# Designed miniproteins, single chains, continued (3), part 104

Each design is a single chain, and the fold is of that chain. pLDDT is the mean over its residues in the fold that is shown.

## One batch from the design tools (miniprotein)

Design m11849
Fold by ESMFold2-Fast:
Structure m11849 (fold): chain A 77 residues (1-77)
Amino acid sequence: MDGEKLLAFTETLADKVIAQAKATGDEELAKEAEEKAKELIEATKKYVENPSEETKQKLDEAKDKLAELGAKASALR
């Protein structure tokens, strides 16, 4: 259950950041948001499949990168 909840949460977060980036009208920022969103989802899947310090670190890094993009997109509006 925890893995499914985590994946659902990260998918929701990814969709939100992509929508924020697209709303800026900056196609490069939107593309970067989509790429970082995919990275976060894949990192989450790997962590759920094989929980370890390494997969958690990669998940945390992917979250931070997507959060930085979300903040940047918000500042550009």
Scores: mean pLDDT 80

Design m11850
Fold by ESMFold2-Fast:
Structure m11850 (fold): chain A 71 residues (1-71)
Amino acid sequence: MEELEREVAIAMAYMALALAKRLEISEEDLKEIEEIVEKAIEAAERGDVEKAQKLVLEALRKGEEAEEKAK
C-alpha cells in the first residue's frame, strides 16, 4: 500500500508539472513550480508520501495563483 501511495504521489507531481507547462505564466513562476515538483518527487522517493502530497498541492496552488496574475 505504501509503495502504491508513493507511486501515485510521483505521478501526481509529474501531472502538476505538465499542467504548469501548459499555462501562459512567467518563466519565474514556472521555475518555482518546477522546483516544488522536484522536491515532491524527492520526498516521495524517500518514502515521505505526506510531504510529497503537500508539495504537489503547493505546486498546483502556485500554478493557479500565477495564472490568475497573468489574466
Scores: mean pLDDT 79

Design m11851
Fold by ESMFold2-Fast:
Structure m11851 (fold): chain A 75 residues (1-75)
Amino acid sequence: SGLEEYIKKLEEEIKKLLEEARKTGKKEYAEKAIELAEEAKKLIERVMPDSEEKKKLLEKLEKLIEEARELLEEL
């Protein structure tokens, strides 16, 4: 579905941003990763019905946000 493809692309972009933040030490990449992950969570919460898939996607995004926040504290 279009939503699943869109979320997958966002996840890939978030992961790329975290890699760039770690390689370059630039806070802006980690900040952008958090922004995209928060937007993805809002979209999922608004559009997806309550399901195991929704729960797993939200947990995955929350882990990415935590990773980005930890990285920001180290940079």
Scores: mean pLDDT 84

Design m11852
Fold by ESMFold2-Fast:
Order: sequence, then C-alpha cells, then structure tokens
Structure m11852 (fold): chain A 66 residues (1-66)
Amino acid sequence: MEELERFAKENGQEEVLKLAREAGFSDEEIRALLTAAVEQGLTLEQAKAMIKAVKNGRAHVAELRA
C-alpha cells in the first residue's frame, strides 16, 4: 500500500493509482500497471485510458504480468 503510493508519487502517476483503486484492481495489478506505464514512457492520459479500457470489459487485453 505505502510502496504503491510512494512509487506513484515519484513517477507522477498518483491519478493512475487512484483510478485503478476505484476500478477495483488488486495491489499486484496496480503495481504491474504503474511499472509498465513508467517503463513504456506512457503519458498520464495514456495510462488512464488503459485503465478505463480494462474496466469497461469490452476490450480483451493481455494480462499485464504476461
């Protein structure tokens, strides 16, 4: 919990963390999402769009830990 909040704050992804928690993602899923977003150089808006797409359940996306 504290680790995810610190990571998000250091990488400017606090809004992504908040949205993922509101969407019902687990801590493990959130960590994978935040790590992937940082590693791929995604903008805040792109990371938020990814969470929204997964939440809507209309797009079949590969599991983030794969």
Scores: mean pLDDT 70

Design m11853
Fold by ESMFold2-Fast:
Structure m11853 (fold): chain A 56 residues (1-56)
Amino acid sequence: SLQEQVREIAEEALELMKQGKEEEAKELIRRRLTELGLSDVTIEVAIKDIEEELKK
């Protein structure tokens, strides 16, 4: 499902962010979510949600 694909991308991005590769993580999210047909606004919200998870 779309939700499962988004979760997989979020997990990959979170691992990159934990390694200090934050710019790679953001580029990964933007590229892959754009390929799934999500809007720029939705993609930026997803990036912020992943950054908030990193704070926990």
Scores: mean pLDDT 79

Design m11854
Fold by ESMFold2-Fast:
Structure m11854 (fold): chain A 63 residues (1-63)
Amino acid sequence: LPEVYRRAAELFRAGRVAEALNLLSQTPLGDEVIARVTEILASTPDFEEALRKAAEFLEQLAE
């Protein structure tokens, strides 16, 4: 699982949101993690900042 979260974080930092979400959907907690990530993206007005926050959240889960 940590490797999946690190990969998803890399995808978010690259702006590849759909691929990151598809990867997360394959994990046991994917639906919950996706919900938290999409909340971050929706509540953050700056798209680049939203991607950074989503990536940081996933990097924390990888530990």
Scores: mean pLDDT 79

Design m11855
Fold by ESMFold2-Fast:
Structure m11855 (fold): chain A 65 residues (1-65)
Amino acid sequence: EELVKEAVDIAKEIIEENKDKSLEEIREIVYEKVKPLLEKLSEEEAQKAADEILKLFEEYEKSKK
């Protein structure tokens, strides 16, 4: 669970710091930074982290409109 939260927090920080970039570029940066953490998680925890990160991207995209 701690690594799940860490991956989500990293994604949130990258989104906040890279608001000048396209959503695709932000996704790539997030993927590169969180991939090593996701590879150390169980399948269930990796899915949970991925779902939370996807939700952050959806909320960010919605906030632009």
Scores: mean pLDDT 77

Design m11856
Fold by ESMFold2-Fast:
Structure m11856 (fold): chain A 83 residues (1-83)
Amino acid sequence: MKEGNELFVKGMNAYNKGDYEKAYELLKKAGELFESAGDYRLASLAYRQAAKAAEKAGDKEKAEELRKRAEELEEKARKLGTL
């Protein structure tokens, strides 16, 4: 999934530069693309990084919402395993 991977990399680069609002938007979009593709492990990872970006941007409510979403997707990934 090319677009999701590209958005994730761009989001992490924004996070490393201290642009937390941009990082949040890019990482959330990456998570949404991974989730729609059924890649719950990558979706969970992207949402966790988006949550960190939201918290650094001062939005604790968005951070908590994304952490809960990431935990739900992490559980789905764990239950699906390797088929």
Scores: mean pLDDT 83

Design m11857
Fold by ESMFold2-Fast:
Structure m11857 (fold): chain A 62 residues (1-62)
Amino acid sequence: SEEQGLKAAEELKKMSEENGPLLTEEQAEKIAEESGVDKDEVLELLKRYPHADDLAVALVLS
């Protein structure tokens, strides 16, 4: 949902500030778990948008 996408984007911004703009699959899975977004969806978006800023926009729009 849009609300879950926004939560995922917020967790992603927090994670990227701590670990840098390129996230690991483990970090993406943690974002999915914290936000309630489907893990496979977040991992697929990470492959398309490896940079945190682009991934955050994709999560909000999906």
Scores: mean pLDDT 78

Design m11858
Fold by ESMFold2-Fast:
Structure m11858 (fold): chain A 80 residues (1-80)
Amino acid sequence: MEEAREKLKSEDPVERLNAAATLLQSPDREDRILGAKEAAKLLKDENPEVVRQAIGLLIYALGDEDEEVREALTKAVKEL
């Protein structure tokens, strides 16, 4: 998970998308919140395939059992 957190700083949106997907699979709530926030930011990407996959990650995150993760996602989308 540390490596995924570092990859969120990448200039490559594909690397950030992969990092967000990895973080959303983490047992740590804070990692999943980071993944959800990054997926929301990627909705603004110029690459339609990145946007399509980001939407998939957000739908996945909406099903998270932790209300804090779902709330962080909702806030991140509203701040777009």
Scores: mean pLDDT 83

Design m11859
Fold by ESMFold2-Fast:
Parts: structure tokens; sequence; C-alpha cells
Structure m11859 (fold): chain A 61 residues (1-61)
């Protein structure tokens, strides 16, 4: 599996929902491509604080 697939599985095993894990992994990918939290929020259809929470989930995983 790719690093992103492994991260997604790790989040789910830690009790994160599949939807939140998918969003968190997508947010991390977009951040790695240079996207701002505002751009990620617009793409995912969520608020900037929600993006910040998703990124914290992946950074602490």
Amino acid sequence: ASELEALRQKLIEAGVSEEAADRAVEARLMRSLGASQREIAATLGVSVPTVSRYLRLVDEA
C-alpha cells in the first residue's frame, strides 16, 4: 500500500471515521502540493478550522 493508504488505515484503527480519514489524507496530499488551508477548505467543502483539525490528525499519526 502507498504511504497515504497506510496513513488512512492508521487513522481508522485509531477511531477516526472513514469519511474523516479520507478527508484528512486528502488534506495532507493537498498540503504536500503547496495548497493553503483556505484552498484545501474550499476544495473539500469544509471550514478552515476543520482542515486544521484534519492536518493535526495526520501529523500526530
Scores: mean pLDDT 81

Design m11861
Fold by ESMFold2-Fast:
Structure m11861 (fold): chain A 88 residues (1-88)
Amino acid sequence: TVNREIALRLRIVGLLLDAEWALENKPVEEQIKFLEDAEKEVDRIFAELYALTKDDPEARAWVDRTYAEVRKQLEELRKQIEEKLKAL
């Protein structure tokens, strides 16, 4: 279980790095699709993390805090992409 939690946490970091790369290197239309797919995958990963940590209060507190932070980052990326789309 601990190894699975670590793998999921690393996957979240990878998704955020991929999102930053996409913002700099992809056309705006592809950026929004990438963000939508990333948002869905993040929600899936956190659902699994919640299931894995339900009996571990410290790990659960980390999951809650990290999910809130990741959601804020994705929301900020979404706003940036929407601003770019409006400028077209």
Scores: mean pLDDT 80

Design m11862
Fold by ESMFold2-Fast:
Structure m11862 (fold): chain A 65 residues (1-65)
Amino acid sequence: MEIDPKLIEATLYLMQGAIAEKNGDYKTAAEYYRKAAELFESIGETQDAELARKKHEEAEKKYKA
């Protein structure tokens, strides 16, 4: 089974975003979720890209509040 390196990288960014969000660092969380969304989109993982975009938007709203 061929594992796309970008899939691993996107998943790691998604995890880092979740950790930052748990710590209340919404600015860092938004940045990691944005990177995850871009990578998921680049490899055609549309559902995961949409999930990451929603998490990015929520984190960005909390950061800008």
Scores: mean pLDDT 82

Design m11863
Fold by ESMFold2-Fast:
Structure m11863 (fold): chain A 65 residues (1-65)
Amino acid sequence: MLEELKKKVKELLELSAKAVQGDEEAAKKAKELVEEILKEFSREDFEKLTEEIAKIGGVPAEIPG
């Protein structure tokens, strides 16, 4: 589900920001979230997320090389 992927990506960004600030526990959780996202979601799910972002911000749905 695209909504779930979007939610997990937002959570990952928050955890990554905390990890950069020196929060080791946030870094560990971010790593586990990355593994979970890669395990649960396919390339098609990421393409759907990109399409949703394009609808919101007018960004092209093309994947750069």
Scores: mean pLDDT 70

Design m11864
Fold by ESMFold2-Fast:
Structure m11864 (fold): chain A 96 residues (1-96)
Amino acid sequence: SAEELLKKAEELIEEAEELLEKGDLKAAIEKLFEALELLRKALKLGADPEELLKLAEKVLELAKKVLKATPEDDKELILKAIALIFRAIGLIIEVS
């Protein structure tokens, strides 16, 4: 159900925030990509737009934090964080 996908996405976002606090940027970004995929599936199933927007904005916030924390020489992680930022913005626009 849409509600179950939103709940799982919220749990993944919380896990990503904890991983980011521990400095595990790679694991954090992977959880955020998984959360965003679940949010896109929830949108297709008619999930509540306000809840989708709130969670998508949280993904965007955490993706920006990953980008800021990423070392300048970790080009792969920088590109992944940028890709996630654009995907999150895309979902926010689609929900709005």
Scores: mean pLDDT 89

Design m11865
Fold by ESMFold2-Fast:
Formats: structure tokens, C-alpha cells, sequence
Structure m11865 (fold): chain A 80 residues (1-80)
């Protein structure tokens, strides 16, 4: 039980960190994109990834609230 919980927490944390990494890249691409249509597509992708990160962090919070808090702080930094 404790081992299964720890494995699930690690998996959720890795998936959340991966999604946050993608958000950082998309944010950088948005800042460099001059084509309005492509910018809109990147903004739509950003919002989808942000919602996925939020979902993963919420699930992680039920298993490891401290680690979820740290990842949530990173998500807020990416959003700003």
C-alpha cells in the first residue's frame, strides 16, 4: 500500500514536471511568434497543457501535498 502510493506519487510528479517543461517551451515560443494564427494555436496548446498540469498536481496533492505545492508554485511562475 505505502509502496504503491509512493510509486503513484512519483509517476504523477514526473508527469507534472514533464508537462511544466512543455509549458515553459510553449511560453517561450509564444514570446517569439509573430504570426497571429500560429500564436493563437500556441496559446490554445498552452491552456490545454496548463489544465493538464493542474489536474496532475491536484491528483498528486492527494498523495504528496508538499511536492504538489512546489509544482503548483512552478505552474504559477510559468503562468506569469
Amino acid sequence: SAEERERRARRLALEAESTLGMLEMVRWEISKEEDPEERERLEELFERLAREAERLIDELGRLDPERARELRERLEEVRE
Scores: mean pLDDT 88

Design m11866
Fold by ESMFold2-Fast:
Structure m11866 (fold): chain A 78 residues (1-78)
Amino acid sequence: ETAERFYKEGKYIQAEILLATEAASGNVEAQLALGRFYLEKENYEKAIAAYQRALDLDPSNTEARRLLEEAQKKLEEK
């Protein structure tokens, strides 16, 4: 159903698979959601990659740019 629902239910593997599948279809919102998923799991490198893909699809997306900067900062602090 929705990746967020799987995440809320603790089904993290299923949430990641669903998000990655939707993101692979060129869906900007799915790339942002996948990035947020990795950020919550402290996988900053994968979060950065997802946000970069979102910006490749929509370079004007200010949320993707903001989240990319946040993930990069967290990677440097880690």
Scores: mean pLDDT 77

Design m11867
Fold by ESMFold2-Fast:
Structure m11867 (fold): chain A 70 residues (1-70)
Amino acid sequence: SLRKNLEEALERAEEETDRLLASDLPAEVLAQAAEVAEGLADLLEEAGFEELAERVRELAERLRRAAEER
């Protein structure tokens, strides 16, 4: 189902986010990743996937905080 595919994709995105946060990538790259995640969260919320949208917003917040510290 679409929801199951999105959940699996989100689990992979969470793992990739952990790798990005452990990296020495510059603030600009992390900020762009956060912006993309925020846009995806908005689309998921509009589509009715509120729980998935919330999880994506958490990823965006983590990326944005890391960008501000670099």
Scores: mean pLDDT 84

Design m11868
Fold by ESMFold2-Fast:
Structure m11868 (fold): chain A 106 residues (1-106)
Amino acid sequence: MITITQSPSSVTAEVGETVTFNVTASEDVDGKVAWYRQRPGEDPELLIENVSTLAPGTPSRISGSGSGKNFSLTIENLQEEDVATYYFLNYAEAPPTWSNGTTLTL
């Protein structure tokens, strides 16, 4: 089973700043990865699939990058609506593996 490590576990930032979350997988995941956001009181929503493809409704301030074992999610020009826990999903093997996530506060 592929192990996923996401860092940092939590971050506090200011409105208008840029934050980046980093992921390391124990093995190559062939780009079969996605990023999800869960806002307080809401269901998780897909933000990015296949490393860098924006899901419908995801603002252009959010971008994904990476290859092999190393991936990142960057959020530019932080807004109050970005306060959430952000999760990485590896679906290169079954069952899919979720990261422990990063909690973003402002």
Scores: mean pLDDT 85

Design m11869
Fold by ESMFold2-Fast:
Structure m11869 (fold): chain A 69 residues (1-69)
Amino acid sequence: MTAEDYLKKGQEAFNKGDIKTAIENYEKAIELDPNYAEAYFNLSFLYRLLGEIEKADEYLKKAVEALKK
């Protein structure tokens, strides 16, 4: 399974309202590809939905940094 496969699984979980499973799959995506900007953007978005603004901002910074590579 590739980082892109995990990103797709995370998106499918989010579409079903399963935020926890979405986060787990996006974390797997960045574990396989630490420069996967889209996975970091999706994690930032989900943590903002959960009210974890500081964690959301941290993932947003990682997403921007990943885009530079």
Scores: mean pLDDT 85

Design m11870
Fold by ESMFold2-Fast:
Structure m11870 (fold): chain A 70 residues (1-70)
Amino acid sequence: DEIKENAKKAAEKARAELPAVLAEIESLPPEEAERARERLIEMLRGLAEKLKEAGVEEAAKILEEMAEEL
């Protein structure tokens, strides 16, 4: 299952990188930090929704948890 495998790898990789991404966002100027956070949340929630529709619930849950962390 290519979709399942690729989605899991992408979600795990993104989750592992999340602390570094958050640190980078917090290091940006205030307006840039807010926009970067908003964009990241939007992307994560959008991807999670698409993954749920495709039946890839594990990856979707990881992305949802990351969006809630922000």
Scores: mean pLDDT 80

Design m11871
Fold by ESMFold2-Fast:
Structure m11871 (fold): chain A 86 residues (1-86)
Amino acid sequence: PDYLGEALELALSGSGWAEAERYVEKTIKLFEENGVKTEGQRRVLEALKSDGLRGLLRLLLDESLRASNVPGPLVRHLEALLARLA
């Protein structure tokens, strides 16, 4: 159900950011085939294509900081992952 969490897990588990990109791409296609709006998911895919995992993590951190009620541990986890890639 959490496609972003699964994509991050794939990228971090050694499958690489390319697998994460393909996973998000397939998810977007499936959603669009069922008439679901996928603007957020398309932004994720473009971030992955332009700057790989670093782009994705920066996008997720930015959205987490803007969103209300995002758990603090999740924000700290994303910041730690981004720092590890820098």
Scores: mean pLDDT 61

Design m11872
Fold by ESMFold2-Fast:
Structure m11872 (fold): chain A 61 residues (1-61)
Amino acid sequence: AMPSVGELLDRLIELQKRAEELNDEETLERVSEIYEMMLQGAPREEVAARIEEAERRVEEA
């Protein structure tokens, strides 16, 4: 099911925290880009996909 805006924000906050702990500048940049997408009113489906991709990449690092 499509995540709510609140769920996407929670996931983005956790992703940012993880990236900060790892000193992963690339993931922090992706978080910033996703946050801007949300502020610009991008579709939730697109935002969710970008968060999932960034989460996967952090787990693989």
Scores: mean pLDDT 80

Design m11873
Fold by ESMFold2-Fast:
Structure m11873 (fold): chain A 68 residues (1-68)
Amino acid sequence: MEEVERLREEARELEKKGKEAVENALEAAKQSSPSMAEALRQEAEKIEKETKEKVEKLEAEAKALEEK
C-alpha cells in the first residue's frame, strides 16, 4: 500500500512540475523574439509529452500493485 501511495504521489509531483515548466516556457515565449518563442513552445510540447508518458507509467505501476 505505501508503494502505491509513493508512486501516485510521484506521478502527481511530476504532473505538477511538468505543467509549471510548460507554463513558464509559454510565458517566456510571449516576451521573446519570434525564433526564441518558437523554440520555447517546442520545449514546452516536449516537456508536456515526456511528463505525460512518465505519469502514465507511474500510474500503471501503482494500479498493478493495487490490484494485487
Scores: mean pLDDT 81

Design m11874
Fold by ESMFold2-Fast:
Structure m11874 (fold): chain A 70 residues (1-70)
Amino acid sequence: SKLLEEAYEEGIKRVEESGFTGLRLEIAKGVLAVAYGVMSLLVKKGAISEEEGAKLLRELGEKILEGQKR
C-alpha cells in the first residue's frame, strides 16, 4: 500500500531528524518497521482501511517522537 509506505517513510525520516542516536534510534526505527508490518497485515485481511492504517502508523510515530522528550 502506497499510503502505508509513505506514512512509514515519513515516520523514519522524522525519527532520524529528531535527535535519536545509537541504540535508541535503531529501536525507534524497529518499532516503526514492526508497526508498518502489522498495519499492512490488517489492511490485507480487510480489518482496517489503508487510510486508517496510515493514520494509526502516523499516531504511533508521534508517540515515539514524544518519548524522545523524556
Scores: mean pLDDT 81

Design m11875
Fold by ESMFold2-Fast:
Structure m11875 (fold): chain A 87 residues (1-87)
Amino acid sequence: SELDSPRLPEVLRELSARYPEWRQKPAFFPFVLGVAYYREGRLELARRYFEKAIELDPEFKEAWRNLGKVYEALGEHELAKEYFEKA
């Protein structure tokens, strides 16, 4: 299941504590899932959830930055650069 990340509670707690203002964003939960899957090395799932975060909040710069990191990890350096420029 796409919601079966064992790191989800860890990341949710960490980001909720560090950025409490993000908890009210519609993009927050898909962003947390993206970070959790990225930390697991599950790059396809990380990409999907960061894309979902951007769909819900295109101004959420951290989602653009993290998508850039996913593409960099996939070896897509030119595409990563485009996403970093949006952040």
Scores: mean pLDDT 85

Design m11876
Fold by ESMFold2-Fast:
Structure m11876 (fold): chain A 81 residues (1-81)
Amino acid sequence: SMVEEYLKKIERADKFLLEAREKYPSLSPEKQEKFEELLEKLLRKIAEAAKLYDAGKEEEAIKLVAEAAEEFLKEIEPLFE
């Protein structure tokens, strides 16, 4: 199902964040600032999704988190290369 596909995207993002936290101190100050900006953007979308979930819009909430997580991974990946 689409929901299961979205949940897999969220799981991949969570695993990446755990690994990224170990590497974060090795980034330049400029890359650290960019990481924090992108993380704040992701957290804002997660907060929006939580409100949708609480309102009974579970599928919309999961979709929003999955899309935000995918965008975050795409933007953050170059910072660790």
Scores: mean pLDDT 81

Design m11877
Fold by ESMFold2-Fast:
Structure m11877 (fold): chain A 77 residues (1-77)
Amino acid sequence: SEREIFEELFEKIYEVFKEEDEELAKEVEEILEKFRKGELSIQEALDKLNEIASKASQETKLKLKELFDEFLEKLAS
C-alpha cells in the first residue's frame, strides 16, 4: 500500500537523523509515531519532515537527497 511504502521511507529518514542529528531525530520520531497511529496523512507527514530537514546540516541534507533519489528509483521500477 501507499502508506506502507512511505512508512519505509520515513523509517529510513529517521535512521539518517539518529546517526547525524540526535535532536532533530526526536522531532522525526514524533512525526513517524503520529503517522503510524493514522494521525497524519502522507502529505502532512512529508510537509512536517521537509520542515525538519530544512533545519539539518548540509551533510544530513545530502544523505536525505540520496535516500529520496533511491526511493524515487524504486517507485519508477
Scores: mean pLDDT 85

Design m11878
Fold by ESMFold2-Fast:
Parts: sequence; C-alpha cells; structure tokens
Structure m11878 (fold): chain A 79 residues (1-79)
Amino acid sequence: SSMARQKERKEVAQDVADSLRAIGAQIDIDLMEKKGIYDPKVAEEARAGAKAGLRSKIPSAQKVGEETLKRLEELEKKV
C-alpha cells in the first residue's frame, strides 16, 4: 500500500474528528440557549470544539466553528 495514501487517510480522519468536535460544540450551545442556562464548563468545551472546527480543512467545519464562537460570545453577553 502507498505511504502517501496512509498519510492522506490520517489527515482526513483528523479533519473528520475536528468536524465532529465542532458539531458537538454547536449542540452544546443549542442546549444552553434552549434551556436558558449558561454552564462555564460546557462553554469552555464548546469553545475548544469550535476552534477544532476552525483548524479543519473541511470548509463546512470551519463555518460551524466560526458560527459557534459567535453564538458563544452572544450567550456570554447575556450572563
């Protein structure tokens, strides 16, 4: 098997993992907004997940990360 293929697969797997973290962050923000409850630990985890999305090469993950960070900032202004 090609070493280049193995490297490409690992890079794609990391981008997918970062995308899932960004989606998880979006869900956490959604739940905090719906419940009207700000949890600082959940907010910290959501910020980390959103930043993971920004590091991904997947454009949709980057967009989710950007939007999630903006929503987190707006939510924090309400506390």
Scores: mean pLDDT 85

Design m11879
Fold by ESMFold2-Fast:
Structure m11879 (fold): chain A 89 residues (1-89)
Amino acid sequence: SELQKLLKELAEVAEKMGMDALAEVARRLAELKTQEEIEKLLEELKKKGAPGIELAVAEAAVNGPEAVRKLLADLAKKAGDEELAKEYA
């Protein structure tokens, strides 16, 4: 799906930035098949006190591909990947 593709690209950007925990969260979200599974992972992250950026990625996944695309564009810009940031802007 488009959501799975965007989450995989977000994981690659996070990994390049040394944000390995964020990359793993994005990869796990990309493997989930249902809305309920995505919401359950968001609840798990909230309960363990995950960093705000990890919560933001899970929340975006709950809201759908457009929310993940906007977050991916922002993360790509912060990583210095201007071409990728423009693609998802």
Scores: mean pLDDT 83

Design m11880
Fold by ESMFold2-Fast:
Structure m11880 (fold): chain A 65 residues (1-65)
Amino acid sequence: MIIIKAVAKKDYKAKSDEELSLKKGEKVEIYEILDAENVYAKNLATGKEGIVPSSVLEVEDLEVK
């Protein structure tokens, strides 16, 4: 399993129970890229998992593509 590390670059409020809420600066681990716009991730500050728009995340460990 490859885990991609990212940080929330802005606040995001979940719109459904399957989405993940984030605050700016919270670190996340991306477990799966669902499509071009959404990922499945875990918020390391809260321990919650869910779908989050990739546009609110800054990837820390993936730069060479």
Scores: mean pLDDT 77

Design m11881
Fold by ESMFold2-Fast:
Structure m11881 (fold): chain A 119 residues (1-119)
Amino acid sequence: MTVLTESGGGTVAAGGSLTLSGKITGNFENMIMADWSRKAPGQPLQGVASITGDGGASFYAGSVKGRFTISLDKEKNTVYLNMSNLKEEDTATYYVSAVVAVGPRLVGATGEGVQVTVV
C-alpha cells in the first residue's frame, strides 16, 4: 500500500518562507506524478504545483508561479514544495498526492493534509 507522510506546515509571517515535504512509501515500481493542492476555508480545492516522476517537467498555478517551487528527491521518494514570499491568501490546508505504478496498475494516494497559516 502506498502511503504519503507530510511535514513542514505551521504559522509564518507574510513575506516569509516555508518548505513542505511529502514522503512516498510502500510497494511500488515507479512514481508517475506528484502534486500539491490546497484548500482554504470556504473555497474549492485548488491545484498548486505538479511534477513528473522523473522530475523532468513541472507545472504551477498562476497564483504561485515565481513564488513556489516543486522538486523531487527521486532516491528518497520525497516531493518538496518550497514556498517563498508568502501572502495571507496562501493560508490553507496543503495536500500532497502521488500516482505510482504497481505492476500493470496505476495507484493514487493522497496525504492527510498539512496546515499553513500566513499572518
Scores: mean pLDDT 84

Design m11882
Fold by ESMFold2-Fast:
Structure m11882 (fold): chain A 74 residues (1-74)
Amino acid sequence: SMEKKKEELEKLVREMLEEQGASEEQIEEALKKLKELMEKNKIPYEVAVEALEAQRALARGVPFDTSKLEELAK
């Protein structure tokens, strides 16, 4: 579902920015900018979620969870 993937993307961006100490206004601006970039470049929400999960895992230095990529690939 595109709606579920959109919520998943917004949750990931929010969590990543909250970990960096971003304010609600900064999170909202980042989400708006991301949405505009995705619409301009016709990037599917599924692809964006996959890329951000990979970036988040690397940024935190935690082991990469491949089970989420398997779910997104279906």
Scores: mean pLDDT 68

Design m11883
Fold by ESMFold2-Fast:
Structure m11883 (fold): chain A 60 residues (1-60)
Amino acid sequence: SPLEEKLKEILEAIRAGKFEEAQKLFAEMIDKYEDKEPEKVKEAYAIASKELEKAEEKLR
């Protein structure tokens, strides 16, 4: 699905250290899909936030 494709892009950006790109994609995902698929967006947000937290820990 388009939402899941966007999530994959976000996760790849985070894993590649492209946090600015990931943040932009994250905002686009929320803005575009939150009103249509709120539960899926919430789930994707949780997944992406978890991945970002792991990436941030590696930078310490």
Scores: mean pLDDT 79

Design m11884
Fold by ESMFold2-Fast:
Structure m11884 (fold): chain A 93 residues (1-93)
Amino acid sequence: MKAKIGASFRAVGAPGAQVLSSDVEEGEKGEEVTVTLNISAPQPVTVTAEVKDSAFEGEKVTQTLTEDNGTFTAKVKVKEAGSEGIVVFTASP
């Protein structure tokens, strides 16, 4: 049974930051999947991606958006079959 992982977006002190698109990815146990989030922000923001589920493994990744729109990705490894999880993308000044 494939595991499912999606993206969640949170803006902290970054008014006007919003999601343009997000993907839900599926993978087998031991497979690495790439979760993608596209955002728009009226100002430069720092985006941090963190995996929030123990059934998935991924490093905390931080990237600065210097233009109005940006694509952010997080690579996560599936640790348990049939699990559901999220990558939390947090945008801040």
Scores: mean pLDDT 76

Design m11885
Fold by ESMFold2-Fast:
Structure m11885 (fold): chain A 70 residues (1-70)
Amino acid sequence: SDLEKKLEEFKKYVSERAKSLGLSEEQIEELVKAIEETYKEAVAKGLSEKEIADLLNLETNKLLEKLLSS
């Protein structure tokens, strides 16, 4: 679906950014799994595409900060 395509593009973008910031493959895998779980929960709750996109951006930024602070 179009929404799943956007999710895959977002995961790729985030993975590339995380690599540029020096995160390990293990940390990037953890980040991607968290993104997938957030997406799954948002879809299950019936959120709109816009709400899902906003939530993914918010949670991804929080997770990146947490991983960089560890």
Scores: mean pLDDT 83

